# Designed miniproteins, single chains, part 64

Each design is a single chain, and the fold is of that chain. pLDDT is the mean over its residues in the fold that is shown.

## One batch from the design tools (miniprotein)

Design m2220
Fold by ESMFold2-Fast:
Structure m2220 (fold): chain A 71 residues (1-71)
Amino acid sequence: MLSEEEAEALRAALARYDTDGDGRVPDQAVRYVLESLGVHPSDEELRALIDEVDTDGDGLVDYRAFVARLT
């Protein structure tokens, strides 16, 4: 689980990729941000986490729900 400080940093970083303000970012942005924070999930681990929050299967992730899942 992420600490509240790590969760806030992750939300802030993902918000930079939310150019449309819809609360969603590409799945590749999630991987890039996690790697920049020193988290290196496998493709399988990342897919499992994204599948928990990508209800539409469109490759866009509700990043607030994603971060909440990790805390």
Scores: mean pLDDT 73

Design m2221
Fold by ESMFold2-Fast:
Structure m2221 (fold): chain A 81 residues (1-81)
Amino acid sequence: STITINGKKYPFPPTRVDAKTKLKDLVDAVQKELGVPIEQLALVGGKSGTVRLTPDTDLSKTVAELLGIDESTPVYLIRTG
């Protein structure tokens, strides 16, 4: 499958994501195009390992801000269920 984020198409799952991407844009793309709820999504990157997304996740944050990583660290969006 594919998702569209800020006008660009990405394979999913997994999707390599830009650390500057807002979590809202990722979650909205996956939910609207594939019907996958936020609770089935996780981010994998850096020393933090796997970080599950929940309804309580602050979607105004970027990927880098949520994971506490620098923008050079590769991050992947995965499906967990």
Scores: mean pLDDT 79

Design m2222
Fold by ESMFold2-Fast:
Structure m2222 (fold): chain A 69 residues (1-69)
Amino acid sequence: SLKEELREKVLEEASVTVEIMLLHVERRIAEQQGDQEAARRYQERIDELLEESARLQAEIDALLAKLRA
């Protein structure tokens, strides 16, 4: 059902958000240790997850629009 699909997408988005938060912590630790390569790799992963988060938000918005019709 549309409601079940919406719940699944919301949980997926929550999981992506938590991973982004954890990667920000890891990036800060790498920066404090002077590991510029590790910090850069963590930032690249954050950027990829932010694009995925934006995609999931668009899918959630589309499902909400269908439920309102």
Scores: mean pLDDT 89

Design m2223
Fold by ESMFold2-Fast:
Structure m2223 (fold): chain A 91 residues (1-91)
Amino acid sequence: MKAKLKLIRKDGSEKEFEVDLSHPENKALNLKEGDVYTIVDFELTSEGLLLTLEKDGRKGKLIVPKEDMAKQGLKPSDFEVGDKVEVLKIE
């Protein structure tokens, strides 16, 4: 299972990226198309970039695996606390 996501930065710039939701750390995450989350924290781990996402007062975690980051040229510096993540499509 793969998600197409849109990062919406505080300056209004946007970047689309894909995440493998079949990663073990993502198995409990229930993303739905059209959902918009706020990044409230992030951490670079051995497995990838771990985002703490908030919607309607509820927090969840999403890992962007290192392979997905490398394949798409994503860096930890591309993400900031307060940025939005919109779920475009789940495949």
Scores: mean pLDDT 80

Design m2224
Fold by ESMFold2-Fast:
Structure m2224 (fold): chain A 58 residues (1-58)
Amino acid sequence: KKAIEEELKKVEEQLSNYKEIMIRTLRATESAEEAARKEQELNKQLEEWIDGMKEKYK
């Protein structure tokens, strides 16, 4: 039980790190409007995916 919770935390941390890298890249290469929109979409997709995994490991 605790091992699964720790693995899930590591996955969340890795995804958060990748998300930050992607957002920084978008901000550097895209317009402010496009970057903001992509950042919002990415955040929503990741939150939905993580929430789905958490429900399976309740």
Scores: mean pLDDT 74

Design m2225
Fold by ESMFold2-Fast:
Structure m2225 (fold): chain A 77 residues (1-77)
Amino acid sequence: APADAVGEAVRKTAEKYVSPEVADRIAQAARDAVEKHGLSNSTAVAEAAGRALQGHVTPEQLAKISAEAMRAADAAA
């Protein structure tokens, strides 16, 4: 499913910077955003991933993970 593909891409990127538990939470936030907003709203997917990361990563790492969430949503559309 597209939401699963986006969630897996986000988790894979986040695992480089955060614990597996945090990476799973971010992946779930990205999946939920795809289910709620659809793939056409890649900005909403990136914002959901960013909110889940708040306090766990540097601003640079957050930007990289959010950018990957947008790319994965656009690729799955």
Scores: mean pLDDT 75

Design m2226
Fold by ESMFold2-Fast:
Structure m2226 (fold): chain A 87 residues (1-87)
Amino acid sequence: MSVEEARELAVKAAEEAAKRVKDEAVKKMLEKVKEAAAASTNPEVALEAAEVARYAAELELEGRTVVATSTLSLTAAAIETDEKYGL
């Protein structure tokens, strides 16, 4: 899969997840993951971001909002680290 295709999938997954969740903090963290994934140069990292966004939406729907927010925050930080340090 190309990096462009992976970015598009990650951005779409984050946008779809944001439409499904009700918590504003989770929506904000999904936006951060979307921004990080859109800038990612690693297709594997972008695809993982897509999966994490979907998983976080399920966690929020189950009432596990803090876990959803933490998971998204860690994912955004990991993507930013990959971009900043080339990993």
Scores: mean pLDDT 76

Design m2227
Fold by ESMFold2-Fast:
Structure m2227 (fold): chain A 113 residues (1-113)
Amino acid sequence: MGRAEITLSRGTLEELGIKPGDKVTITLTRVAGPDIVEAKVEVIDANGNVIEEKDLGPLRVGETRTAEVTIPDDAAALKISLVAERPGDVTLRIEIKKDGKVVYTATVTLRAE
């Protein structure tokens, strides 16, 4: 198994217009790399504690999973965590929507170790 994560900081969320109390839809698509056996979206507080977790499940190549998250007042970051079946580079497309509008889109390659 290989583990990887990407974190969107409070400053990044604010720049995207995402505020406490907002409901956002996070969509994850695996583009390339080893099969993902577990994926999650986590809301992290300022001390690094997980205060909310949403399961995105396993993702095979080309599969898409979606989670809805309500941003708590004590949120310091959003973290996308994954477990790949083996170590390797995993390429993901991430989309975040607020009020039906795309506020963030990125294609990222994460090293799963």
Scores: mean pLDDT 82

Design m2228
Fold by ESMFold2-Fast:
Structure m2228 (fold): chain A 100 residues (1-100)
Amino acid sequence: SAMEEAERRLELLLEQARRSVEAGDYEAFEMAVGLAIVLAEEHALPEAVVRRMMEEIAELAARLSPEQQARLIEVLEKLATTLSPRLRAEVRELIARLRA
Protein backbone atom coordinates (compact mmCIF):
# COMPACT_ATOMS: atom_id res chain seq x y z
CA SER A 1 0.00 0.00 0.00
CA ALA A 2 1.01 3.67 -0.29
CA MET A 3 1.40 3.89 3.50
CA GLU A 4 3.61 0.75 3.62
CA GLU A 5 5.75 2.23 0.80
CA ALA A 6 6.03 5.54 2.73
CA GLU A 7 7.02 3.70 5.94
CA ARG A 8 9.65 1.72 3.97
CA ARG A 9 11.04 4.95 2.47
CA LEU A 10 11.12 6.43 6.00
CA GLU A 11 13.19 3.45 7.24
CA LEU A 12 15.67 4.01 4.38
CA LEU A 13 15.93 7.76 5.18
CA LEU A 14 16.55 7.04 8.88
CA GLU A 15 19.24 4.48 7.93
CA GLN A 16 20.78 7.15 5.64
CA ALA A 17 20.70 9.62 8.57
CA ARG A 18 22.46 7.05 10.82
CA ARG A 19 25.17 6.34 8.22
CA SER A 20 25.67 10.08 7.67
CA VAL A 21 26.29 10.67 11.40
CA GLU A 22 28.69 7.68 11.50
CA ALA A 23 30.56 9.16 8.48
CA GLY A 24 30.68 12.67 10.03
CA ASP A 25 28.59 14.01 7.10
CA TYR A 26 26.38 16.63 8.76
CA GLU A 27 24.98 17.99 5.46
CA ALA A 28 23.76 14.50 4.43
CA PHE A 29 22.28 13.97 7.92
CA GLU A 30 20.40 17.32 7.78
CA MET A 31 19.01 16.45 4.32
CA ALA A 32 17.89 12.95 5.39
CA VAL A 33 16.16 14.35 8.52
CA GLY A 34 14.39 17.05 6.48
CA LEU A 35 13.23 14.53 3.87
CA ALA A 36 11.98 12.12 6.58
CA ILE A 37 9.86 14.83 8.25
CA VAL A 38 8.43 15.99 4.88
CA LEU A 39 7.60 12.35 3.98
CA ALA A 40 5.78 11.92 7.33
CA GLU A 41 3.80 15.14 6.66
CA GLU A 42 2.91 14.31 3.00
CA HIS A 43 1.67 10.79 3.85
CA ALA A 44 0.06 11.73 7.21
CA LEU A 45 2.00 8.91 8.88
CA PRO A 46 0.56 7.50 12.15
CA GLU A 47 1.45 9.21 15.47
CA ALA A 48 3.37 6.11 16.68
CA VAL A 49 5.55 6.12 13.51
CA VAL A 50 6.20 9.89 13.81
CA ARG A 51 7.19 9.55 17.49
CA ARG A 52 9.59 6.66 16.68
CA MET A 53 11.10 8.80 13.89
CA MET A 54 11.56 11.77 16.26
CA GLU A 55 13.15 9.54 18.94
CA GLU A 56 15.64 8.10 16.39
CA ILE A 57 16.48 11.59 15.10
CA ALA A 58 16.99 12.82 18.70
CA GLU A 59 19.33 9.90 19.49
CA LEU A 60 21.40 10.56 16.34
CA ALA A 61 21.44 14.34 16.91
CA ALA A 62 22.85 13.80 20.43
CA ARG A 63 26.03 12.57 18.65
CA LEU A 64 26.44 15.92 16.82
CA SER A 65 28.72 18.76 17.96
CA PRO A 66 27.04 21.71 19.77
CA GLU A 67 27.56 23.83 16.60
CA GLN A 68 25.90 21.17 14.41
CA GLN A 69 23.02 20.80 16.93
CA ALA A 70 22.46 24.60 16.82
CA ARG A 71 22.41 24.49 12.99
CA LEU A 72 19.94 21.57 13.02
CA ILE A 73 17.66 23.48 15.44
CA GLU A 74 17.62 26.48 13.02
CA VAL A 75 16.68 24.18 10.10
CA LEU A 76 13.98 22.41 12.16
CA GLU A 77 12.46 25.76 13.29
CA LYS A 78 12.17 26.89 9.64
CA LEU A 79 10.72 23.51 8.59
CA ALA A 80 8.19 23.54 11.49
CA THR A 81 6.55 26.72 10.07
CA THR A 82 5.52 24.73 6.92
CA LEU A 83 4.03 21.72 8.76
CA SER A 84 0.55 20.75 9.99
CA PRO A 85 -0.15 21.48 13.71
CA ARG A 86 0.42 17.81 14.70
CA LEU A 87 3.87 17.48 13.08
CA ARG A 88 4.79 21.06 14.08
CA ALA A 89 4.21 20.09 17.74
CA GLU A 90 6.39 16.95 17.37
CA VAL A 91 9.21 18.95 15.71
CA ARG A 92 9.01 21.61 18.46
CA GLU A 93 9.30 18.84 21.10
CA LEU A 94 12.40 17.54 19.26
CA ILE A 95 13.89 21.08 19.27
CA ALA A 96 13.23 21.38 23.04
CA ARG A 97 14.96 18.02 23.65
CA LEU A 98 18.00 19.10 21.59
CA ARG A 99 18.26 22.35 23.62
CA ALA A 100 18.25 20.43 26.93
Scores: mean pLDDT 89

Design m2229
Fold by ESMFold2-Fast:
Structure m2229 (fold): chain A 72 residues (1-72)
Amino acid sequence: SMEEEKKKIEKELEELEEKVKQAEAGKLSREELEQALERAREVQKRALEVKAPYITLMRILALLTEIELALS
């Protein structure tokens, strides 16, 4: 169901947000950041498919921006 998929997206988003906080502490490798970017893009695709709330989409966009800046 869409509700189950939205819950999975929220859980994965929380996990990715926590992982990216580790990057800010200098604890993630470039490879781990690249993997996080791919995972975040996959979460974004799924969120768009299930018509996730605007706030969820904004959180994903913020996360993508943080990862891309960390890779710069």
Scores: mean pLDDT 84

Design m2230
Fold by ESMFold2-Fast:
Structure m2230 (fold): chain A 73 residues (1-73)
Amino acid sequence: MPSTDDLVQQLLEQSRQARQQGNLDAAQHLEQAARHIRLADEHLRRGDVEGARRHLQLAQQHLQQYQQTLQQS
C-alpha cells in the first residue's frame, strides 16, 4: 500500500495532468483532496482521530467532485 506521501504525490501528479489537458476544475479538486489527505495525516500523528476523519471525509468529497467533473467533460 502506498504511504500518505505517495498518495498525495499521485493526486498531485493527476492534478498536473488535468492542468495540461486544460481541466482546471478537475485539477483544483485533486489538489484539495491531496491537501486534506495531508492534513488528515498531520492530525493522526497528533492522536486527533476525529480531526483526521473529518479531513478524510473532505478529501473523499473532493474526489467525488473530481469524478463529476470527468462525467461532465
Scores: mean pLDDT 83

Design m2231
Fold by ESMFold2-Fast:
Structure m2231 (fold): chain A 80 residues (1-80)
Amino acid sequence: SVRQSVIDGLNSAISYLQNGRTDVALRVLQTSRTLSGQISDSSVSQQVQTSITNAITYLQNGDTQGAITSLNNGISILQS
């Protein structure tokens, strides 16, 4: 499902961030953000897109922990 693909992408991005692979994580997050736009529930789609956008902003500011927290919030929304 689209939701499962986004969950898998966010979990992969978190793993890359934990291993210092910010470059790979950013590419995965860009793809996951595009996929999250295909989620049929518009409220879930918008909230997840916001979580991913916030994570990207945190990474641009060097805040890896802020990014991971934002991505975990996105996963929680997708699992609700």
Scores: mean pLDDT 91

Design m2232
Fold by ESMFold2-Fast:
Structure m2232 (fold): chain A 87 residues (1-87)
Amino acid sequence: MPSLEEVIDEISRIMSEYNEKAKTASPEEQVKLAEETRERIEKLLEEAIAQSTDPRLKAAIRRLRDEALRGLEEKIEEARKKAEELK
């Protein structure tokens, strides 16, 4: 069962990978990368919540999930606006 620290480290790694790929991506590719990254983070955190039996740990992971997904949703929205402007 992953610890909170392991979950945070995994999210950081996923976000770092996303940021590196996004540097050279077109706006349309950035949308796809952000959506794929969101799905990866969502799946990771849902699995961590399901495996946890500690209510405090579950609450901490849920807060982490909400923060990570919110930041990624903002990036998706920005990339979508840029892609639409190019039409």
Scores: mean pLDDT 77

Design m2233
Fold by ESMFold2-Fast:
Structure m2233 (fold): chain A 59 residues (1-59)
Amino acid sequence: MSEVEKLLEEFGKKATEFYEQNKDLPDEEVDAGLRKLAEEFNKKLKEIDPNFPEIVYEE
């Protein structure tokens, strides 16, 4: 598995865990947390492949 594929899998896992742990929070707080997570993984992704498309969190 490539480093990019590993990062994408880790992002998916972390996003799911965050959502499950924070189900009782308002949607606004969940969205903020998911956006933060996407920013962190986009930073790592650019270190591996600067030309790879960014992970975008959509409402």
Scores: mean pLDDT 72

Design m2234
Fold by ESMFold2-Fast:
Structure m2234 (fold): chain A 119 residues (1-119)
Amino acid sequence: LKEVAQFIKEQVKKSNKKIVIVASGPVRDVFAPILKDEIDEGKVSILTLDENDEEFTKEQLEKLKSYLQENSDVIVVILGSQTLKNKVQEALKDLKNAKIVTYDGNLEQFKKQLSQALN
């Protein structure tokens, strides 16, 4: 997971696009210290979801959808279980301009997808 955070840190500096990371609490706790400068600069934000709290997750996804409708040049990076990835993708399915990148444990594929999305 630290390698994923470091790659996001390196890539976001090379792009004018913003990144929203959708993650569980434990993933946020790893990512937030590594990405502190990028979060403070407004280039990266972390949206925390709780797989055990359906109402909280729904409210956060509705906020994300509204944010993406009002903001262009945003890449959504999903880090979590397949269940979390499916919920985020379903919530955003009607947003044709939303670029979504998922991490499934394959770091090389993730690096390729994120680089393509940021360009």
Scores: mean pLDDT 80

Design m2235
Fold by ESMFold2-Fast:
Structure m2235 (fold): chain A 62 residues (1-62)
Amino acid sequence: GPKLILVAAPNRELGTEVGRELKKQHPDAIIGGVVGSKEEAEKVAAIAREAGYEVELVVVEE
């Protein structure tokens, strides 16, 4: 299935920075983000996996 890299970050600026670097390294992957909640990102990752995505979760901490 399509590859999704999901970035969990405490704020939009950090999430955007990490997401841009991941997109450069994985240009064929879809980059998604969740701001302010690792638990929400884990729930989104689970739903995406059930939908047929190959999901990699990247957690950014302060």
Scores: mean pLDDT 80

Design m2236
Fold by ESMFold2-Fast:
Structure m2236 (fold): chain A 87 residues (1-87)
Amino acid sequence: MSLEEQQMAGALVAHQALELAKEYAESNPELAKKLRELARQLVDAIGRRDVAAFREVVEELRRLVEEELPPEKAAQILAGIDRALAA
């Protein structure tokens, strides 16, 4: 995967994480906070072109969504996460 394709996949993942954070803001504020923090870190890593930080944040986000989200909601973001990690 090219760096450009990886950054586009990461940007989509960050967007999906922020949408999930909005959805969970009232029912699970701690999860929403973690999703927003990881989305910000991911956008920062993309902007800095820091491949190591990008990979670390995406792997943390993958673990969080697998552990905390119901499978139906996790599916919305996991495909993007898997694509981002394949680079």
Scores: mean pLDDT 82

Design m2237
Fold by ESMFold2-Fast:
Structure m2237 (fold): chain A 57 residues (1-57)
Amino acid sequence: YSDEDIKKAAKIAGVSPKTVKKAIKLVEDDGLSVFEAAKRLGISPATVTKALQAALA
């Protein structure tokens, strides 16, 4: 994931770029589910899914 992908995902999901980076790390690197990542970040699972999908595409 590039910094540009992360910034784009943050804008689409309505969260900070730091939150997107943490969501990616929790799901992709640490192997947590979208639901567990959402719990840890204090955001909805839908927001985590939106951020990850936007960063990928």
Scores: mean pLDDT 80

Design m2238
Fold by ESMFold2-Fast:
Structure m2238 (fold): chain A 68 residues (1-68)
Amino acid sequence: SRREELIERLRKVGDELIALETDPWVREQLKEAVDTLVKWGEEGKITEEQLEAAVRHFEDLVAELKAK
């Protein structure tokens, strides 16, 4: 389903973002945010539109970190 695809993309981009972050505190906050969004996505507490927005936002953050 679209939701399952978005959750998989969120996990993947989240893992990449966490791997690129060097600050341990920021890394832990990112992990908590990703875990929470995945859980809410799986429980249907957020829309597919919100999941897609979260994925796009994290993809943008990955691009910013790679550009440094």
Scores: mean pLDDT 85

Design m2239
Fold by ESMFold2-Fast:
Parts: C-alpha cells; sequence; structure tokens
Structure m2239 (fold): chain A 90 residues (1-90)
C-alpha cells in the first residue's frame, strides 16, 4: 500500500527494500514513533523485536535478526503488521 511504501522510504536509505544495517532499523523504529535516545534504548527495542520474532533475545543486530526482519517485510510488507499478527496469536 501507499502507507507501506512511505514507511519503507523513511528507513530504506539505499533503496533496496531491505534492512541491511542497524541505522536503517533505527530509522524504521523512529518512523513508528519510537524515540531512540541512546544505544541502551536501541538494545532494549532489539530484545523486544527478537522476542516477537521468536529469536534469542541478546540485543544484537546479527544475521538472524536481519533475515527475520527482511522475511517479515517480504511476507507482510511491514514489520508492524507481522508483529501485530504474532501478538494476536498470543
Amino acid sequence: SAEEAKEKALWDTDGDGKVDSIEELKKYLESLGIEIKDEETLKGYLIVLQGNLGLEMDGEFDENLKKAINDAFDKYGSLRKYIAEVIKKE
């Protein structure tokens, strides 16, 4: 949708349609109205995101987290939509 395209444009700095860096993920979280004040705040959100994606909650932006985020974008068009579907099942 147009809203999903706008959401992507807020964080997709290289135009590839994928999250490939922690900076792009930070911009995505900020686009959701989340204030990332410091590195500890970012790590906290990474832990929550890892939990929602069924991954190890270590707060690290690794290849597993990057793949899970990009798979969610490919499948649902938005990480927010994916998280909403996961929360509904719990």
Scores: mean pLDDT 64

Design m2240
Fold by ESMFold2-Fast:
Structure m2240 (fold): chain A 65 residues (1-65)
Amino acid sequence: MVKEIEEGFKDFEETKKVSATSLKEMVDVILESKEELTEEEKEEIRRLAKKVMKYREEKGLKDDT
């Protein structure tokens, strides 16, 4: 589960156009649809999202606001 989400976020690392809003919405949808996720798993998903955004900033691919 988390690994599949990590693969999705990895795609965002390479994408030139993605908004911070769309990434947050994707995370929210995943968390809402997966009631079986523990709080630890939810935090891990949020951490992965933050890592992707940081990686994009380091690559010069800033969030579209």
Scores: mean pLDDT 61

Design m2241
Fold by ESMFold2-Fast:
Structure m2241 (fold): chain A 78 residues (1-78)
Amino acid sequence: NPFERLIERLEEARRLAEQGDLEGAYRLTRDLAENSGDPEVSRHSRRAAELLRQGDVEGALRHLDRAIEHARRVLEQQ
C-alpha cells in the first residue's frame, strides 16, 4: 500500500527532525515533496523541507503531522 510507505517515511522524517538530524530530515522531506505521488503529502513535505532549511523544527513538525494525518485518513478510507 503506497500510503503505508508514505506514513513510514513521514514518521522517519519526523523522528530525524526530533533527534536533531535536520539534514537527514531535510533530504527525506525533499524526496517526499517531489516523489510522494500525493498532492497533499507533497505540499506539506515541501513546506517542512523549507522550514527545516531555516532551522524551524517546530514549524516543520506541524507540517509533517498534517501530512501523516492526511495519509492515515486516505489509508482508512481504502
Scores: mean pLDDT 87

Design m2242
Fold by ESMFold2-Fast:
Structure m2242 (fold): chain A 67 residues (1-67)
Amino acid sequence: GRAGAEAVAGAAQRFGGVSPEGAARAVDLALKGASPEEVAAVLLEHSDLDRERALNAGAAIVEAAKQ
């Protein structure tokens, strides 16, 4: 939905180093009810983010997907 598109744009800008494709996959998982940890795993595969930053980004994406 529209919230997913905004979350993708926000993730790509806010968490520099995540590809738009990686951000889109993370949002898709969050919309399907994935945990922040599952979303963070996708971000780690598509970036050189550290684990703590990826978990924080995953939580933010899961929250954005609810809106």
Scores: mean pLDDT 70

Design m2243
Fold by ESMFold2-Fast:
Structure m2243 (fold): chain A 98 residues (1-98)
Amino acid sequence: MAEELVEKAKEYLSKGEYEKALKLYEEALKILEKELGPDHPKVAEVLLEIAGIYLLQGKYKEAAELYKRAAEILAKALGEDDELAVQSKQLAELLASK
């Protein structure tokens, strides 16, 4: 179920239908948090997709908050030196200054 929602959200994102993509990612996020817990790497992956959409919409503060949360999840699950965790933390800091 969550994987199907993520795939459909990616289709809408590729077409520039950001509102439809966000709705599907938010539903997938709820399912993944319920099934795997809020600190699972798959939750971080969906948070990064939502953050990317907010970035495209110029919602820098909202994007920064999601990049920060994703970085914290990835650091705990994969280590503080994980490339995606480090990159997500850097993006959060840069976007918070905009």
Scores: mean pLDDT 86

Design m2244
Fold by ESMFold2-Fast:
Structure m2244 (fold): chain A 86 residues (1-86)
Amino acid sequence: SVIDQVRKNFEIIKKSKKIEEQQEAINKTLELVKNDPRLTPEQKARIEGELFRLAIEINYNYVNGEPIDEGFVQRVLKRIEEIIES
């Protein structure tokens, strides 16, 4: 299911110490969401917005030599799950 694959990608984001792996996991999640015919255009747009904000946060923290807050990542995941299950 799309939600199970999103969860797997978010585990990579939380556990990886490499920006490239975190960015790849975000991009894979975006591709999964865009290509799922069961999600409405509104659900897709909302999830894309969440992933865009997450990508900005990860990039900002990387440039400043700071790790991303796992709690922030988990809150983004929870919102995405709520959008999918709505």
Scores: mean pLDDT 86

Design m2245
Fold by ESMFold2-Fast:
Structure m2245 (fold): chain A 93 residues (1-93)
Amino acid sequence: MSEVLREARAAIEARDWARVLELARAADAETQARIAAMLWHAGAPPELVREVSLIALDKLTDEDLERMAKEKGIDLETVRALLERRRARIEAA
C-alpha cells in the first residue's frame, strides 16, 4: 500500500497520468480510493479522477459499498449504478 501510494504521488507530481492509471489498475480498492483522492487534491483532470474512482468501486463487495454509503453519505443505488455501467462498458469493449 504505502510504496504504491508513494509511486502514485511521484507520478501525479510528474503529471504522468498514464502511470497513475497503471498503478491504480494494479492496486487494491483501498489504494485505488486513496489514489483518486490524491488526484482530486492535486487538481488532476476530472475524467481521470472519475476513472480511478470507478475502478475502485468495481472492486468493492456489497458490504464495502454499504459501509461507504453510510460513512460518506453516498447513495448506495448510485454506487451500484456506476458499477453496472462500468461492467457493461468492459463487456462491450
Scores: mean pLDDT 69

Design m2246
Fold by ESMFold2-Fast:
Structure m2246 (fold): chain A 101 residues (1-101)
Amino acid sequence: SMILETYHRMKEELRKAAKVSYEAFKKTLYRVNTLLVEKIAIAVDNGDYETREEIVERHEDLTEFALQTFKRLELNQKQVQEFEAMVGLAKASARYTGALT
């Protein structure tokens, strides 16, 4: 599916960024999260809840991959806390986009 192709592309972008630096990885994670949340919002606006669920599932897979990649980085305590908070916010944004709050 087109969603699965987008997921694989974003996962590869995260892999490449992680090899550069923590800051590059963090910026790439923010960018891919923003794009996926936008796609979820578009799917909801179009009444396409099947596509919304697929994107949310791929987003959860992507954030799990990010956490696994993060654990292999030589990070200080402040960077660890910052990244865990950022992943938590990313997961919440995806899950609650287009939901009643």
Scores: mean pLDDT 75

Design m2247
Fold by ESMFold2-Fast:
Structure m2247 (fold): chain A 79 residues (1-79)
Amino acid sequence: MRKEIEELLKRAEELGLEGVRNLDASEEERAELEKRGQEVLKELKELYESIKDEKEREEFRKKLREVLERIKAFAEEYL
């Protein structure tokens, strides 16, 4: 998998975990996190659409699922 994809998925995970920690944060802090989340999501979509290799697309989907599952598990600790 490309280094750019790995770095972006890591940013997505870190931001997701930060979002969970800030569920009770101020409107201003949450708005800032949402903006950062939208930026990362846009970059993820652009990178995914740029992948022409089927195996790399499958690796991307697998890694994205792993990131989402880790964020969900972390969120369960706070709920």
Scores: mean pLDDT 78

Design m2248
Fold by ESMFold2-Fast:
Structure m2248 (fold): chain A 87 residues (1-87)
Amino acid sequence: SELEQEVLEIAREAAELLKEGVPVKEVAIEFAERMVELARRYDDPRTAELEELLERLKAAETPEEMRQVMLELFRVVSEMLEAARAA
């Protein structure tokens, strides 16, 4: 699936930024922004949820708030990958 390959590429680039020492919040925001763009291009029904999670990441002021949003983001991305594999 082209969608699956693009998600994996976005994840790979996020992992590279983390290895280079870019702050976790900055990497998470960039990851979420790219996932929103991807979801919009594929008319994915999870686009609105991803947009909400991106705004919550930007607004997160504590490591705990950021962790909670990142866990929800990973859940939504996992659901997108499962749907792409089932299609």
Scores: mean pLDDT 85

Design m2249
Fold by ESMFold2-Fast:
Structure m2249 (fold): chain A 111 residues (1-111)
Amino acid sequence: ATRDELSEQEQLVYDTYLLALKMTELLPEDKQKKLAEEIEKKKKEFLEEIRTNKLPVEEVKEKLKKYLEEMVKKILEEIEKDPSVDKEKAKKAIENAMKNYEEEIKKKEKE
């Protein structure tokens, strides 16, 4: 399905999980691949939960916010443990990605 064919809740899930996938690109390829598989699995499980339980938009937003906070924490912990990663550059990239995501969500809420 295209983004335009999805419910508001499903569009939020796609945007949030796309951001999570983009943040994994800051990690080495082996760790990126493992986290990307976990993200795709969680995305599918969450979409099924939304469809099965008919979750309201506000509950979906709260669950996605908690998911992003946990994902950012995991990525930052992996960055801190890896001496090949520029920690300051990676932290700045995460901040910029989160800011861009918040602006995208605000634009969609006005439609």
Scores: mean pLDDT 75

Design m2250
Fold by ESMFold2-Fast:
Structure m2250 (fold): chain A 90 residues (1-90)
Amino acid sequence: DEEKALRDALVSAYVAEQMTPEEAREELDRLEKLGADHPIQKAILRIKAGEPLTREELKALGLPDSVIDILLEAQKTGKPLRELLEERLA
């Protein structure tokens, strides 16, 4: 469900926006240790932590193309991910 994936991404973007890059790294490490299956949340935390993501990596995680395109645009332009997701969902 593309709409659900975009909404899950928006929630994750709101949470990550309140974090420092260091806090995002700590949260990402915590999720990895727990074996949590949250690919959209992990991708957003990696971007907030300053870790670049490729289209190939995002596709390998099984993210929908709509989410991938928005994540790549946020990395390329430096625009807040939350704003891009809000525009796409409007």
Scores: mean pLDDT 81

Design m2251
Fold by ESMFold2-Fast:
Structure m2251 (fold): chain A 102 residues (1-102)
Amino acid sequence: LLEELEEEADEAIELLREAAAKDPEHKEELEKNIERVREALRLAKESVEGARRGGGLVSESAITVAELANKSSEEVKGLLNRAEEELLEAGKHIGDLADQLE
C-alpha cells in the first residue's frame, strides 16, 4: 500500500507539474495542489489520524484539479484528468492504510 501510494502521489505531482508549465493562468493553484499532495503523503506516514487527514487533502486536490480541467485547454485537460485519476487512487490507498493501521 505505501509503495503504491508513493508511486501514485509521484505520478500525480509529475502530471500537475507538467500542467502548471503549460497553463500559466492556473500555475499558482496547481503548485498549491502539488504541495497539498506532498503534505498528504507526509501525514499518511505519521499516524492513523494523519492518514485520514491526508486522505481528505488528496480528495480536496482531486476536486480542485477536476474543476481546473474544465477551464483548461484540451492538452492541459488531459493531463489534469490523469492527475485526478492518480489522486483518487492515492486517496483510496491512504484510506486503506488508515484502516490497516487501526
Scores: mean pLDDT 80

Design m2252
Fold by ESMFold2-Fast:
Structure m2252 (fold): chain A 72 residues (1-72)
Amino acid sequence: SLRKEIEEALIKAGASKKDAEEVANTVVKALEVEDPEIRESLLNMIISVTGLFNPKAAEAARELAERAVEAQ
């Protein structure tokens, strides 16, 4: 699933399993938001929060969020 792919990528970027699972779940939920402006705002917040514990994971989260939006 997309959630597992995001989780695995975040772990490879240096995130802990728990943090990666939480970020992956939050990204998937944000992608379900029908309002594109709210969706973008939520994704930006996820990236910011990820950056608080791991800058490399934040970079990975940004790339994955951009790719997921394009895939929709």
Scores: mean pLDDT 75

Design m2253
Fold by ESMFold2-Fast:
Structure m2253 (fold): chain A 64 residues (1-64)
Amino acid sequence: SEEEERLKEIQLKFAETKDIKYVEELLPYLDEPEQAHAKGIIYQLKGEFEKREEMDKAREILLK
């Protein structure tokens, strides 16, 4: 579906760029447990989006 294609596009961009903005774009597509973890990472990275380790955590959660 169109939504599935968009989700995969955002996931691919996040995997390639590791830009936290794509984490926020993925939130509406996640189930409740995944959203809780992703939100935790976003709050932790608020104002500090350049930290590699936190970006890798977000990637692992959102690209499962």
Scores: mean pLDDT 66

Design m2254
Fold by ESMFold2-Fast:
Structure m2254 (fold): chain A 72 residues (1-72)
Amino acid sequence: SMPVITVEAEKIPSLGGRVEATVLGLDPEEAAEKFGIKVGDKVTVRNFIGGVYVVTTKNGQSIYARVVIKTK
């Protein structure tokens, strides 16, 4: 199966809180090492184009990834 990681995300526009987001195709160990992102992290997610999102961590690092967002 393709590697996936689930994070808490602030979606833009905000829903007044955190949403759960599943980042597709991102290896969890590589994400932690290169981008400082792991399962359950609180990140900002902004739509970029065609199902690709910009995922921004607290330290300001950004990645482009496919994301599935689950609202409360």
Scores: mean pLDDT 59

